# Ledger of designs, part 50: designed miniproteins, single chains, continued (2)

Each design is a single chain, and the fold is of that chain. pLDDT is the mean over its residues in the fold that is shown.

## One batch from the design tools (miniprotein)

Design m5831
Fold by ESMFold2-Fast:
Structure m5831 (fold): chain A 90 residues (1-90)
Amino acid sequence: MAEEHLERGLKAYEEGNYDEAIKHFEEAIKVGDERTQARAYEALGDVYKKLGKTAEAIDAYSRAKALFARIGAPKEEIDRLMEKIKELSK
């Protein structure tokens, strides 16, 4: 399931295996629903931020924000992504 890819990606991220984390998040985006895609894009942004890939992190967070907005996610999830984008855009 797409959620399994998200979980495996998060575990790889916690272990510092960023290449493996990216592969799992990309797979979650390919096979997941809009909510799973939004969560995977946010996590992908977190990985790119750790790698110093600022442009890719902003792009991933922006895609996550757009998906959360489309599915009517709680304001706090959208606000969290806006804060992450603002932090990197300075």
Scores: mean pLDDT 86

Design m5832
Fold by ESMFold2-Fast:
Structure m5832 (fold): chain A 73 residues (1-73)
Amino acid sequence: ASREEAEKLFEEGIELFKQKRYEEAAEKFLRAGRIYEELGDLQSASIAYFLAAEAYEKAGDLERAQEAYRLAE
């Protein structure tokens, strides 16, 4: 996985979030966060995981939201 792939996933997540497709947005942010974490970019990973948590919360998936909030720490 590459930084370019993570950035593309993050951008796709933002666009899906704007369209109120929150579950799909959360999955994109979660995948971007995992790639950033693997690259050692903990700041970008934290931001992506936080946005995944907010997207899951808006989708009504409170369990996945809570898990993503923990990953953002």
Scores: mean pLDDT 87

Design m5833
Fold by ESMFold2-Fast:
Structure m5833 (fold): chain A 66 residues (1-66)
Amino acid sequence: MKKVTLTGLNATGLTAAALIGIGTEGAKPTVNKDGTLVIEGELSDEDIEAIKAAAESGGGTVKVEG
């Protein structure tokens, strides 16, 4: 199980990263009111790379745990 934390994203980056999280079976994206997005679940390396790309497009930072 992986935990991916995204910070500093604009609305477009948040939406893109959240959609990737929703598209992953067993993963649940959580958006905090401060704009931090947390995605937890069985994420593949490809899912993590897609999330990083979405975060970079949104001007954000990615932290991966697990």
Scores: mean pLDDT 74

Design m5834
Fold by ESMFold2-Fast:
Structure m5834 (fold): chain A 80 residues (1-80)
Amino acid sequence: MEIEEALKAARELPVDDFREFLTDKLVELYRQDPEKAVEFARELLEAFRKENLPQEVIDVVETLLRALERYYERRKAAEA
């Protein structure tokens, strides 16, 4: 998924629909590459803040990023 696709979805979709869209995309990416999913979510948060999107939309990205970071940390701990 491209950052531009997420920005478009955030601008065109209601917040609840955007949350579902982004959650599905990030979960799919996490299943393929957990580290890349966390990195992508961080880039999304920075891009959304730079573009001055509504706080409700920024909160969705931040919440999902924190969830992905917790899942990734638990996975790394299990492999150590």
Scores: mean pLDDT 81

Design m5835
Fold by ESMFold2-Fast:
Structure m5835 (fold): chain A 79 residues (1-79)
Amino acid sequence: SERARAAAEEALRDARRAVELAREATTLSQAIAAALLAIGAKFLAEQVAAEGDPAVVAEALRLAEEAIEIAREKLRALP
């Protein structure tokens, strides 16, 4: 559906941005913001997995998980 396609594309955009934000995070607040965006992107991709473009959904999930891992590492290192 058009809605599922749009949602999958939104999840991919959010996941890409979450990776950027997680890599650039130098404060606790920035790392948390990146993690929340990544979690949201992952949830959105999972919600449309059956109806979205499989390649777009797979890439969104991969990048969202990458962003969560980077954010987790930042949270461990930041004061």
Scores: mean pLDDT 88

Design m5836
Fold by ESMFold2-Fast:
Parts: C-alpha cells; structure tokens; sequence
Structure m5836 (fold): chain A 79 residues (1-79)
C-alpha cells in the first residue's frame, strides 16, 4: 500500500508539471496512472483527486463527455 501511495503522489506531481506546460496528453497519462496506484493503495480520496485532475485535462482537450465522466467517477470514489 505505501509503495503504491508514494508512486501515486509522484505521478500526480508529474501530471501537474505536464499540465502547467500545456502538455495535456502527458498530464492525462500521469493522472490516469495516479488513479490506478491510489486505488491499489486503498486511497479512494487520492484516486478522486487524480480523477478530478483528469476532468480538468479533458476540458482543456475539448472532451466534455469524458470530463463529465471523470467527475462522476471522482464523486463515486468519495461515496
């Protein structure tokens, strides 16, 4: 669990760096991997945060349906 949580936090940071550079496809890849590692760690709140970051990336890419789905997924992870 600890290894997956640390990996997920590092992936979130890399996603944030890519997002700040406008590299939205790379940001999406890192945020998606962060969701997986947070879930493997049993950290649903961490996974929800990463999913919300994915929604922001989808909005920047004009993928409104995928952005909505990512937000719904984040809400379900917090339920």
Amino acid sequence: AEEHRQRAENLLKKGDEAYEKGDYETALKYYSEAVTHFLLAGDREGAARAAEKMAEVYEKLGKTDQARNARVGAEELRA
Scores: mean pLDDT 85

Design m5837
Fold by ESMFold2-Fast:
Structure m5837 (fold): chain A 62 residues (1-62)
Amino acid sequence: MDEETRKELADRVGTLVVIESGDVEAGKRAAELVLEGRYEEAARLAEQVGAPRASKLAREAL
């Protein structure tokens, strides 16, 4: 995945975490994990805070 696509994915995953869970800090952390290429960790964090759509999106990058 190129850097530009990863940045777009990070924004989408982070935004979905906030929308689904209401946890802004979890959204920021999930976006950071995606930017670092840590998609499995981003997906697990999203699932733990109640953001299943964000978790699925992050896993699609694997």
Scores: mean pLDDT 84

Design m5838
Fold by ESMFold2-Fast:
Structure m5838 (fold): chain A 77 residues (1-77)
Amino acid sequence: MEENLREGLEALRRDLEELRRAVAAGEVSLEDALRGLERGLGELEKLEKVAPEELLPEIEELREELERLRAELQARL
């Protein structure tokens, strides 16, 4: 279970970095990027509900990163 949770967190973190790079390069629309972030936040919320206490700081850090990028993209619309 824990390994699957860590893999899920790593995948979301990787997706966030890829999304940030694609936005900076103009490879994705702001609307598509925002949809991707909303999906990522939803997946993170699901992981948080089943995560052990030891993973909560990593989940919170990733949530903050996703929310920061979402705010940046919303400001550009």
Scores: mean pLDDT 81

Design m5839
Fold by ESMFold2-Fast:
Structure m5839 (fold): chain A 84 residues (1-84)
Amino acid sequence: MVDEEVKRLEQMIAQAEALARQGQQYIDQGNIALAQQYFQQAAKIAQQTLELGKRIEEKDKRARDLAKKAQTILQGSQIMLAQL
């Protein structure tokens, strides 16, 4: 069901955001190795969320907005990884 897929996208975005926040906390602590690990995980989940969101976006406009959020998290995580 599309509603179940949208809820799944929301859960994946929440997970990616939590991982990115944890990565930032590790940067603030000077733990670059853990920061890198958490941003890599955030980027992976954001990529998966973006791919799922694009497949559903024709059926539900919410999926398009969630895909844009996933793209933002992916880009942010990639930028952070490039600076570490």
Scores: mean pLDDT 85

Design m5840
Fold by ESMFold2-Fast:
Structure m5840 (fold): chain A 67 residues (1-67)
Amino acid sequence: MSEEGKEKLMRLVEKTMELMGAIVKAKYEEDPEKRKKYEEEAKKLAEEINRLDKELAELLAKEKAEK
């Protein structure tokens, strides 16, 4: 795995952990306004994760095609 691949993977992991945190907070938050904020953050994080996952998959596919 390249340095670029490692950096993208680390970003993906960080965003995934943030998403999990937001989902958990939304589930246990009693304040409906705060819950809505966490749900909205989770949606944005999911979109970022999907984009990063696609970029990483394309990069890894290039590397695997060589070996």
Scores: mean pLDDT 79

Design m5841
Fold by ESMFold2-Fast:
Formats: C-alpha cells, structure tokens, sequence
Structure m5841 (fold): chain A 87 residues (1-87)
C-alpha cells in the first residue's frame, strides 16, 4: 500500500498544481475581458481540483485534501465572476 499511497499523493500534487495554474489563467482571461475563456479555464481547474481531492484522500493526506478543496472553491468563485460578465 505504500507505493500506491505515494503514487496517489504525487497524482494529487500534480492535479492541485494544474488546478492552481488554470485558476491563474482564468483570472488572466477575466482581466483581459475574455469571460468565455475564463469560464473554460475555471471549469478545467474545478475538474483538476476534484481529482486532486480524490487522489489526496486515497493518499491519506488531509493537508493536501484541504489545499485541493481551497483551490476548488477559488475555481468556482472565478467561474461565477466570469459568468456574471456574460449577463
């Protein structure tokens, strides 16, 4: 089980980092007046953060689960802000 947990942790770290990168891209596109692009990157970040939560839980890494949940919340918030720009 040690190898599996380490692989799951590595996968979670990668997914969380990808989610963070895509949150930053979503924020950048929102600032550039490209809300449709911002929504796409926010949704990709939500997906990656969700994968990160699952992988972190499989690794038994509560700190990483908490970090992934925070990124998920941030992705949802930026996506909502972008959606309001289309109204």
Amino acid sequence: MEEFREDARRGAESAVQGAKDNVEKAKKYLKEGKPEEAIRYALLAEFQATVGIAAAAMAGDDDLVSQARKVLEEARKIGEEAQKKLE
Scores: mean pLDDT 89

Design m5842
Fold by ESMFold2-Fast:
Structure m5842 (fold): chain A 58 residues (1-58)
Amino acid sequence: SLRAQMEELDARVKELTAQAKKAEAAGDLETAQRLLQQAREAQEQAERVGLQLADQLA
């Protein structure tokens, strides 16, 4: 379902952001930047799924 997809993407964003913070704390800025980019991509996917869900509920 679209809701399940949103929950999965939201969880992925939170996980990637947490991993990026750990990488920053360790001084691994390259890994942190890569993880933040992946989090941004997952967030964009969640936004698109959210718009589809909103259209179905309108």
Scores: mean pLDDT 83

Design m5843
Fold by ESMFold2-Fast:
Structure m5843 (fold): chain A 90 residues (1-90)
Amino acid sequence: MEMREKLVEKLREAAERARKANESDTLQLIAMANDRLAQKIEEGEISFEEAANMLRSLKDTALKDVPNREVAKEIAEILEEAARLAEEAA
């Protein structure tokens, strides 16, 4: 239960950081994806292993498609922390 709460909190942190940057459509998509993933985890609709795989995919997208390199790295670090929490909860 505590690991699920921490993971959901970290996903919402990633979504909020992407929304605050608001420099590209990619950042908006990352925010929406993180909010949806947090909801699925809270509702038990997704495994932690599947969540970790999705988070790695989102990290790759952030690093490739977010034009601001500092914002991309910051979001990628939050997503990496979230993926690690999902792996520890699995």
Scores: mean pLDDT 81

Design m5844
Fold by ESMFold2-Fast:
Structure m5844 (fold): chain A 64 residues (1-64)
Amino acid sequence: SMKDKIEKKVEEMLKLSDVEQLRKLYEFESKNSKEEVKELLEKLMKALENPSLGLKVLYDVVMS
């Protein structure tokens, strides 16, 4: 399901460095709908204790 796909991607991304998280997120954005990107980013931001500045900026842009 879409939910399972997104949850799996969040788990994968949580194991990566800040730079690798951004690269994976841009890759995901190029292949998926805006709604899927928003859901992934929401879940990732909630799971991270200290999200990078790059992720915070991208979150603001995508959610606006």
Scores: mean pLDDT 79

Design m5845
Fold by ESMFold2-Fast:
Structure m5845 (fold): chain A 74 residues (1-74)
Amino acid sequence: VEEAVKLFEKAIEYLKQGKYDEALKYLSRAANLSPIPASTAVGLVLRAVADVLEGNIDGAIETAKEMLELAKKA
């Protein structure tokens, strides 16, 4: 749980830095290590990827923060 939380925090940091490839890599790893249900995790990762591709970085950051909070609660 704590490892997944740190990876989500790293993903958010990289999104803020414009390092989108690194951010998505960390987001995917965090999702796989998190206790978030697989269907929910996949949906949120795909939403974050779509947001990055559309240039909606704020939306991607919000999605990553949502996943971070879900990982903390489980």
Scores: mean pLDDT 80

Design m5846
Fold by ESMFold2-Fast:
Structure m5846 (fold): chain A 74 residues (1-74)
Amino acid sequence: MHAELAKEYAEKGDSKMAGIYAALGAAEGNTEEAGRALLEGAKKGGDSSALGMAQTGRGPAGGGEAAYLGSKPP
């Protein structure tokens, strides 16, 4: 399942691939499973970017750099 792949990539620290597979899982109607898997994988991998995506449920397309780093707009 795409949600399981999202979890695996998040555990590896590959937030880009984790976000892509989470988005695919969500597109298939498995939004809750995709978000939960991404969150769980991010917690195990310690990837702040993937953790941010899981918390917001938006993935790379929805999350801004400021959300992941706490950065202020220029």
Scores: mean pLDDT 61

Design m5847
Fold by ESMFold2-Fast:
Structure m5847 (fold): chain A 60 residues (1-60)
Amino acid sequence: SALEEELRRLLAEGRYEEALEVAKRLLQVDPDSPAVKELAWALAEAGREDLLAELERAAR
């Protein structure tokens, strides 16, 4: 989807805060999207526990 493509582009650019906002929109239309898991992995590897916690709250 266009949201998944945008999320992956932002991740490739290291724009984690913007990627999280796209992921929140994506969760509203496709909660099982693999792109969201890709973001979670990237945030964990980058040590962005603040953004990872926010993503996990949005997915609940």
Scores: mean pLDDT 84

Design m5849
Fold by ESMFold2-Fast:
Formats: sequence, structure tokens, C-alpha cells
Structure m5849 (fold): chain A 55 residues (1-55)
Amino acid sequence: AEKIIEETKKKLEEAGLKDEAEKLEKGLRQMSTFMTDEQLKQFAEKELEKILKDK
């Protein structure tokens, strides 16, 4: 779980979306308590795509 959260955060930070990276990190960390790593990765990828699309 932690690695997925860190990788997703890094991608948003590299895109210059530091505030969105922090918000998504908190959301992913909360979701990791009741999701499998595979589900969390899919969720993270979908959220990342949505945020990058709004850019």
C-alpha cells in the first residue's frame, strides 16, 4: 500500500500539483485500510487520471 501511495504522490508532485498530491495521499491512505493493494492501485490510477485531465 505505502509504495502505491508514494508513487502516486510523486507523479502529481512532478506534474506541479503538490496540493492535489497531498490530498490524494490522505485519501489513498484512508482507503488502504479497507482495500487490497490491487484495488488501491486501480483507485489511485483513476484518481490520478482525473486530476491530470483537469490540468
Scores: mean pLDDT 77

Design m5850
Fold by ESMFold2-Fast:
Structure m5850 (fold): chain A 76 residues (1-76)
Amino acid sequence: PLSPEQRRRQELLARIRELVEQAIEAAKAGDEKSLKKVLKEIEQLLREMGFSDEEVKRIISELEKEVKREAEEAKA
């Protein structure tokens, strides 16, 4: 069986996945304000999961790059 810690991690990951989908939709719409808001929420959840500030910075930078790539495709 999953430990309470493992279950909590799965719940946080599911929430992050939901927010990533929202970020992609905001990027497709060209809504930079909503995109930045969602990325900040993901950053907060990553910190809640125990990632270091350096790790969070790297993860968010990678995610923002990927989301902006999707937005570039949608912009056409």
Scores: mean pLDDT 79

Design m5851
Fold by ESMFold2-Fast:
Structure m5851 (fold): chain A 100 residues (1-100)
Amino acid sequence: NAEELLKQGRKALREGNYDEAIKYFEEAIKLDPNNAEAWLLLGEAYLRKGDYDKAIEAFKKAIEVDPSLKPLAYYMLAEAYRQKGDVEKAEKFEEEARKL
């Protein structure tokens, strides 16, 4: 059940167990690749772990699956780009998020 996997993943994420959270979210995506929340949470787990490129990939996939997530995902993309040192890209996503 993807819902139970997301619940376990969110618990692991809250506890700072980022690798465990990633595994739960990957299994949820394996069961339902169209679960945009799972992609968004996978991105958050990668972002907290410091794997910024994988975080960016996951956030973009979340938007592809559910464009209504753009406001939230754009702020997350901005944070990931800022952590990578791409300040220009970060500011652009923050600006676009504010317009939504």
Scores: mean pLDDT 90

Design m5852
Fold by ESMFold2-Fast:
Structure m5852 (fold): chain A 78 residues (1-78)
Amino acid sequence: IDQKEIDESLARMYMAIGKLLESKGKYEEAIETYEKAAKLAEGDPELAKEAYENLARAAEKAGDEELAKEARERAEEL
């Protein structure tokens, strides 16, 4: 196992945790969790795109329109 495999596995775990937090209405915590997932998914454009899409959705639900816009732009670049 190498650092890339570890980072991708952790990104997927944070992605799942973020979705669980969203289901509980904990949007601010979901934002922080998806930000961690996006950073860990840096070596996997497909996974990073999914993380930024989830981040944008959570940010919109939290009322953070600027963060939601930034996250969508990051997802479009991938």
Scores: mean pLDDT 84

Design m5853
Fold by ESMFold2-Fast:
Structure m5853 (fold): chain A 74 residues (1-74)
Amino acid sequence: SKEEEIKKVKEEIEKLFEEAKEYIRKGDLKTAEELLQKANELASKHMKKFPDDLEFEKFVLKLIGEYSREVRKA
């Protein structure tokens, strides 16, 4: 279903952001940026497929905000 597809994409994007934050904590900024780029590519593909999915866009913005806070703590 559409809901199952959205859930799986959200889980994959969350995993990539969590891994990116771990690399920030380890001081590996390059690997963190590569993981963030992969997450953004997945988010972009989903938003192109479902342009009216405003809740998905808000979800991604929340993750970006959380990631930015981790970068500031490093």
Scores: mean pLDDT 84

Design m5854
Fold by ESMFold2-Fast:
Structure m5854 (fold): chain A 77 residues (1-77)
Amino acid sequence: SMEAARAYAERLQALLTAAGQPEAGEEVRELILQAAEAYLAGDEERARELGERAMEIWAAAVEANAEAVRAQMEALA
């Protein structure tokens, strides 16, 4: 559902923002929401492409600030 996708996207944005990557967090949130909307509209190819872009941004942000991101994930667990 869009509600579940929004909650997930907001959680990822909060993690990246707390780790000092607010711009990456905002982009990941937007891409996940766009991917969810595309999937619900039946555009599976676009949903996959947007999801892959979100994963690439997430991976780059985590790698750039791995220690800070891990600390924030542990604090929120």
Scores: mean pLDDT 82

Design m5855
Fold by ESMFold2-Fast:
Order: structure tokens, then C-alpha cells, then sequence
Structure m5855 (fold): chain A 64 residues (1-64)
């Protein structure tokens, strides 16, 4: 489960770095989170929370 959420986080980062500024990346990110939550049978809030934990862990590791 957590590994799949980490993969989703990486996919979101790739979308954000897409050089096409006309792309609705924010909408695409929200849609991916929604679809992923439905696939896992969890709430969107749970997916967002897990992504936030992964991001916090990465920041903590960099600051150490």
C-alpha cells in the first residue's frame, strides 16, 4: 500500500515537471488521487495524508 502511494507521488512529480504549461496538471493530480483512492478502497484524504508523510520523511532526511 505505502509503496503504491510512493509511486503515485513520483507520478505526480513527473506531471508537475512536464514542460507543457497549457496542461491542467493540478486537475490531473486531483484526478489521479481520486482514482488511486478508489482503486485501493480508501478515502482521498488518506492518500493525501500518506503522500504528505512521504514528503515530510524526505525533507527530514535531507535536513539530518
Amino acid sequence: KEKKIKELYEEIEKIKTDPDPSNLSAEEVEEKIKKFAKELGVSEDEVIEEIAKIKLEEQKKEEE
Scores: mean pLDDT 66

Design m5856
Fold by ESMFold2-Fast:
Structure m5856 (fold): chain A 78 residues (1-78)
Amino acid sequence: MLTEEELIEIYREVIATDPDESARLTAKAVLHLLEKHPGDFLEIVERIRAEHERLGKPPEEAFELLKEMREAVPELAG
């Protein structure tokens, strides 16, 4: 499993090198979540994954993270 530090490095590289603007915007939003939830981000993601598997649909917490991403990078909203 990737560590939080490894994810930060990967997304920073995407922002710096990826020619796709949508990929760079997504990477910026994920970095914002990692910075806002240090040490908790991977646990939050795992909890959402487990609940999605259990319910067969995205849990409410997944929509709250999506909202935070859109607030951090409004361009993702359209």
Scores: mean pLDDT 75

Design m5857
Fold by ESMFold2-Fast:
Structure m5857 (fold): chain A 62 residues (1-62)
Amino acid sequence: LEIIAVATEDYVATSDEELSIKKGDKILVTSVDLDTGLAKAKNLNTGEEGLVPLKYLTQVAS
């Protein structure tokens, strides 16, 4: 199931596979890896996709 999350703080991608987010951005989470703590997500404000650490996200909708 896809979930909507909100970025709790800014995160700048450190590799081409990571997603940059800004505090308050709406993030669509499509996959979660609990072993790494990473989510595959789309930033709905920018249209970019990538991996982002779960610790920077809070779930607000599904």
Scores: mean pLDDT 79

Design m5858
Fold by ESMFold2-Fast:
Formats: C-alpha cells, structure tokens, sequence
Structure m5858 (fold): chain A 68 residues (1-68)
C-alpha cells in the first residue's frame, strides 16, 4: 500500500518539477485526466519517487483523478 502522506508529497514535488510545471496538484491531476502521454510520464516519475510498481501508482493516481 502507498502511504497517503508520501503520495501527497510526491504529487506536490511532481507538480513543481515536471516540465512544464503546474501551479497546484489539482491542475496537474486535471491535465493527467486529458493527456495520456503526460499521465504515463507522471506514473513513471511517481513510481521512482515512491519506490512502488507503476501499476500500483497508476491505480492510486486514477483514484485521485476520479475524486476531482
């Protein structure tokens, strides 16, 4: 299981450090909902940051996008 605090911290870091950067996690998540290339890049980056398999990160990310 992915720790919620660690996942939230990784999302904030990704929003600030992905190119182009996003002003907020919510803006990043909205962009990921409509851009499959960006989503794939985000999944890889988050998997590396969290030390988790891409499939687990993708599932958690999709839950956060659905909660928008």
Amino acid sequence: AINESAFNAALRYLAENITPPFASVEELLRALATDPELRARAVEALANLLGQPPSAVAARLDERIAAL
Scores: mean pLDDT 84

Design m5859
Fold by ESMFold2-Fast:
Structure m5859 (fold): chain A 92 residues (1-92)
Amino acid sequence: MKALTPEEAKLAEEGIEYYKKGLNAYLEGDYEKAVEYFDKAAKLFEEAKDYLGTAAAYENRAKALEKLGKLEEAAELRAKAKEYKELGEKLE
């Protein structure tokens, strides 16, 4: 795992907290809140350059959007999640 700067580590930690909030909202059936929390998590992970975290957040946001019937938006986010996952795995 690539070492994060102290600032990137704080952003990633905040991202994890929003990701957990998103998972809890999803499990409670509050898919609209899940979408909001996963969006915040994805942005924080991206700022932290945690591309695997960004991918995971987008993938779960897509799942929440599918529950809301927003299938096209979900498909676009799944494509983005795949790109971020591949970027995080390849690490130039």
Scores: mean pLDDT 84

Design m5860
Fold by ESMFold2-Fast:
Structure m5860 (fold): chain A 71 residues (1-71)
Amino acid sequence: GSELAEARAALERARERLRAAEAALAAARARAAAGELSAEEARRAILEAEIELGVAQIELAVAELVLKRLE
């Protein structure tokens, strides 16, 4: 019984991570557009945020698949 509850908790954490990653990417782009970062810093910040977003999307997909297999 606990595995289904753990899978639901993992899905919730994955959704929170994805929301945070989307917000971080938007913030990095906004700071770059506002001229708050050098061109090199802007490229690095955006790339790091895009990598985190990609990881968060994979984590969400895995969490959804795990939950679907348990239900």
Scores: mean pLDDT 87

Design m5861
Fold by ESMFold2-Fast:
Structure m5861 (fold): chain A 82 residues (1-82)
Amino acid sequence: MRGPELGRLIGKLAGKTVGVSEEGPELFTYARSPTIKVIFVPSNTKQEVIDELESLGVKVILSDEPTLESAKKKAEEYIKKN
């Protein structure tokens, strides 16, 4: 995924290991990354997808709404606190 919002979120990481994605190729690319430890996904992400991500050693956090924007917001709040 390419977009200004994702670019800004990555910029806020400053060496932190956080990813944000909906279901798609980028989600599993992030999960297989040696630097990504936590992935934020929309609340409607399928349990089978969550289970597969966790089997790859990634912590998955569901957002409160079934939207990518909700997942990005939750990730930004996580970054601010950590």
Scores: mean pLDDT 65

Design m5862
Fold by ESMFold2-Fast:
Structure m5862 (fold): chain A 79 residues (1-79)
Amino acid sequence: MEEKADKYFKEGDKNYEKGRQAKSEGNLQEAADYYKKARDSYIKAGDYYEQAGNFEKAVEAYRKAGEALLEYQKILDEL
């Protein structure tokens, strides 16, 4: 379970960075899509960390999901 959680956490980080890159290039729709994917991946990571009993990493994953959601909502306000 923790191995699967780590995989989704890394996918979240990768999508979050792609969102930042797309935003810097002015591709707001693409940035929104990546931040949404990052949020979904972080939520899955948090769920798997919680199932593994790693509550500290679960909290960190859910926190990052919240940050990705905020970036997603900010982009939608600009579209």
Scores: mean pLDDT 87

Design m5863
Fold by ESMFold2-Fast:
Structure m5863 (fold): chain A 110 residues (1-110)
Amino acid sequence: SALEEAARAGIEERLEEIIETALEAARQLGLEPSEELREVLRKAIEKHLDEIARRAAATAARMGERRGLDEEARLEAARVAGAAEAFAVAMRTIERVRRRGLEEVREELE
């Protein structure tokens, strides 16, 4: 759908910012912000990209109905929701790394 495409665009436009923000959060939580962790975060987002886009599109559609948003505003809502959902995936991945270790989480993404 157009909302799913907008959500993907929002993720792609902000991917490096999302990863850098998540790595800084990881550092504050006592994890080393290594290149290996960066790659794990990127792969986690990429693996869940279709699910993230669908969730973001559903969020944008609901907001559009509640607020009477026009098409352009719904597409922008989908882009923003996509970036937010991708960041949530990155943060959940950091929490998994904290609990289970980097190597175990990396293996799950292969």
Scores: mean pLDDT 88

Design m5864
Fold by ESMFold2-Fast:
Structure m5864 (fold): chain A 74 residues (1-74)
Amino acid sequence: AMSAQQLLNFFLALAEHAKRHLDETEYSPEELEQIRAGMEAFAAELLPHLTPEQAAQARAALDDLVAHIDRRKA
């Protein structure tokens, strides 16, 4: 089992990887929604196990990724 810090680090790395990959690859609006939904679902499962500081980092990373996806759809 991974620690909360290891899970947070994995989530943060995955969010940064997703943002970078969105810049390099053309995705359909449906695929963009799947990426959003997957990351939101991961965050929802992760957040109850994090400290308030860790939760703030996870939320900030998710918000940044969601904003990046929304810019691609506009």
Scores: mean pLDDT 81

Design m5865
Fold by ESMFold2-Fast:
Structure m5865 (fold): chain A 60 residues (1-60)
Amino acid sequence: AGELYRATAPVPKTSPEDLALRPGDVVEVLEEVDEERVLARSLATGEEGLVPKSYLERLP
């Protein structure tokens, strides 16, 4: 299963490929795209998109 992360701050949608998140939203990381970004799925909405790693903290 993918690793779960929580958004620590509001994540804006700045491009069509971005996933917008509210603080506390839980995402599943599907793929690491580069050193700064992941492809993630929101558990609240089921939407997928790019999220900067700096906005996420790992859940146990």
Scores: mean pLDDT 82

Design m5867
Fold by ESMFold2-Fast:
Structure m5867 (fold): chain A 77 residues (1-77)
Amino acid sequence: AEELLLEAERLAQEAAEAAKQGKYEEAAKLAREAARLAREAARELERAGGPKERVDALLRAAERAEALAKELEKLAK
């Protein structure tokens, strides 16, 4: 779970860097992957009986990354 979260954070940082370079299509793909990993981390943590607060935080991070990906996709068009 922790490893998936760290990878999601890394991909989110890469997405931000790609967006700064005007590579919105690449940034959107990275943000979508970050959202996917954050959701997987939340699911794994929930199955392990982890704290609801942490599960909710991961789900919120995934939703924010998904929203960012959607906006970046609009900019890429």
Scores: mean pLDDT 80

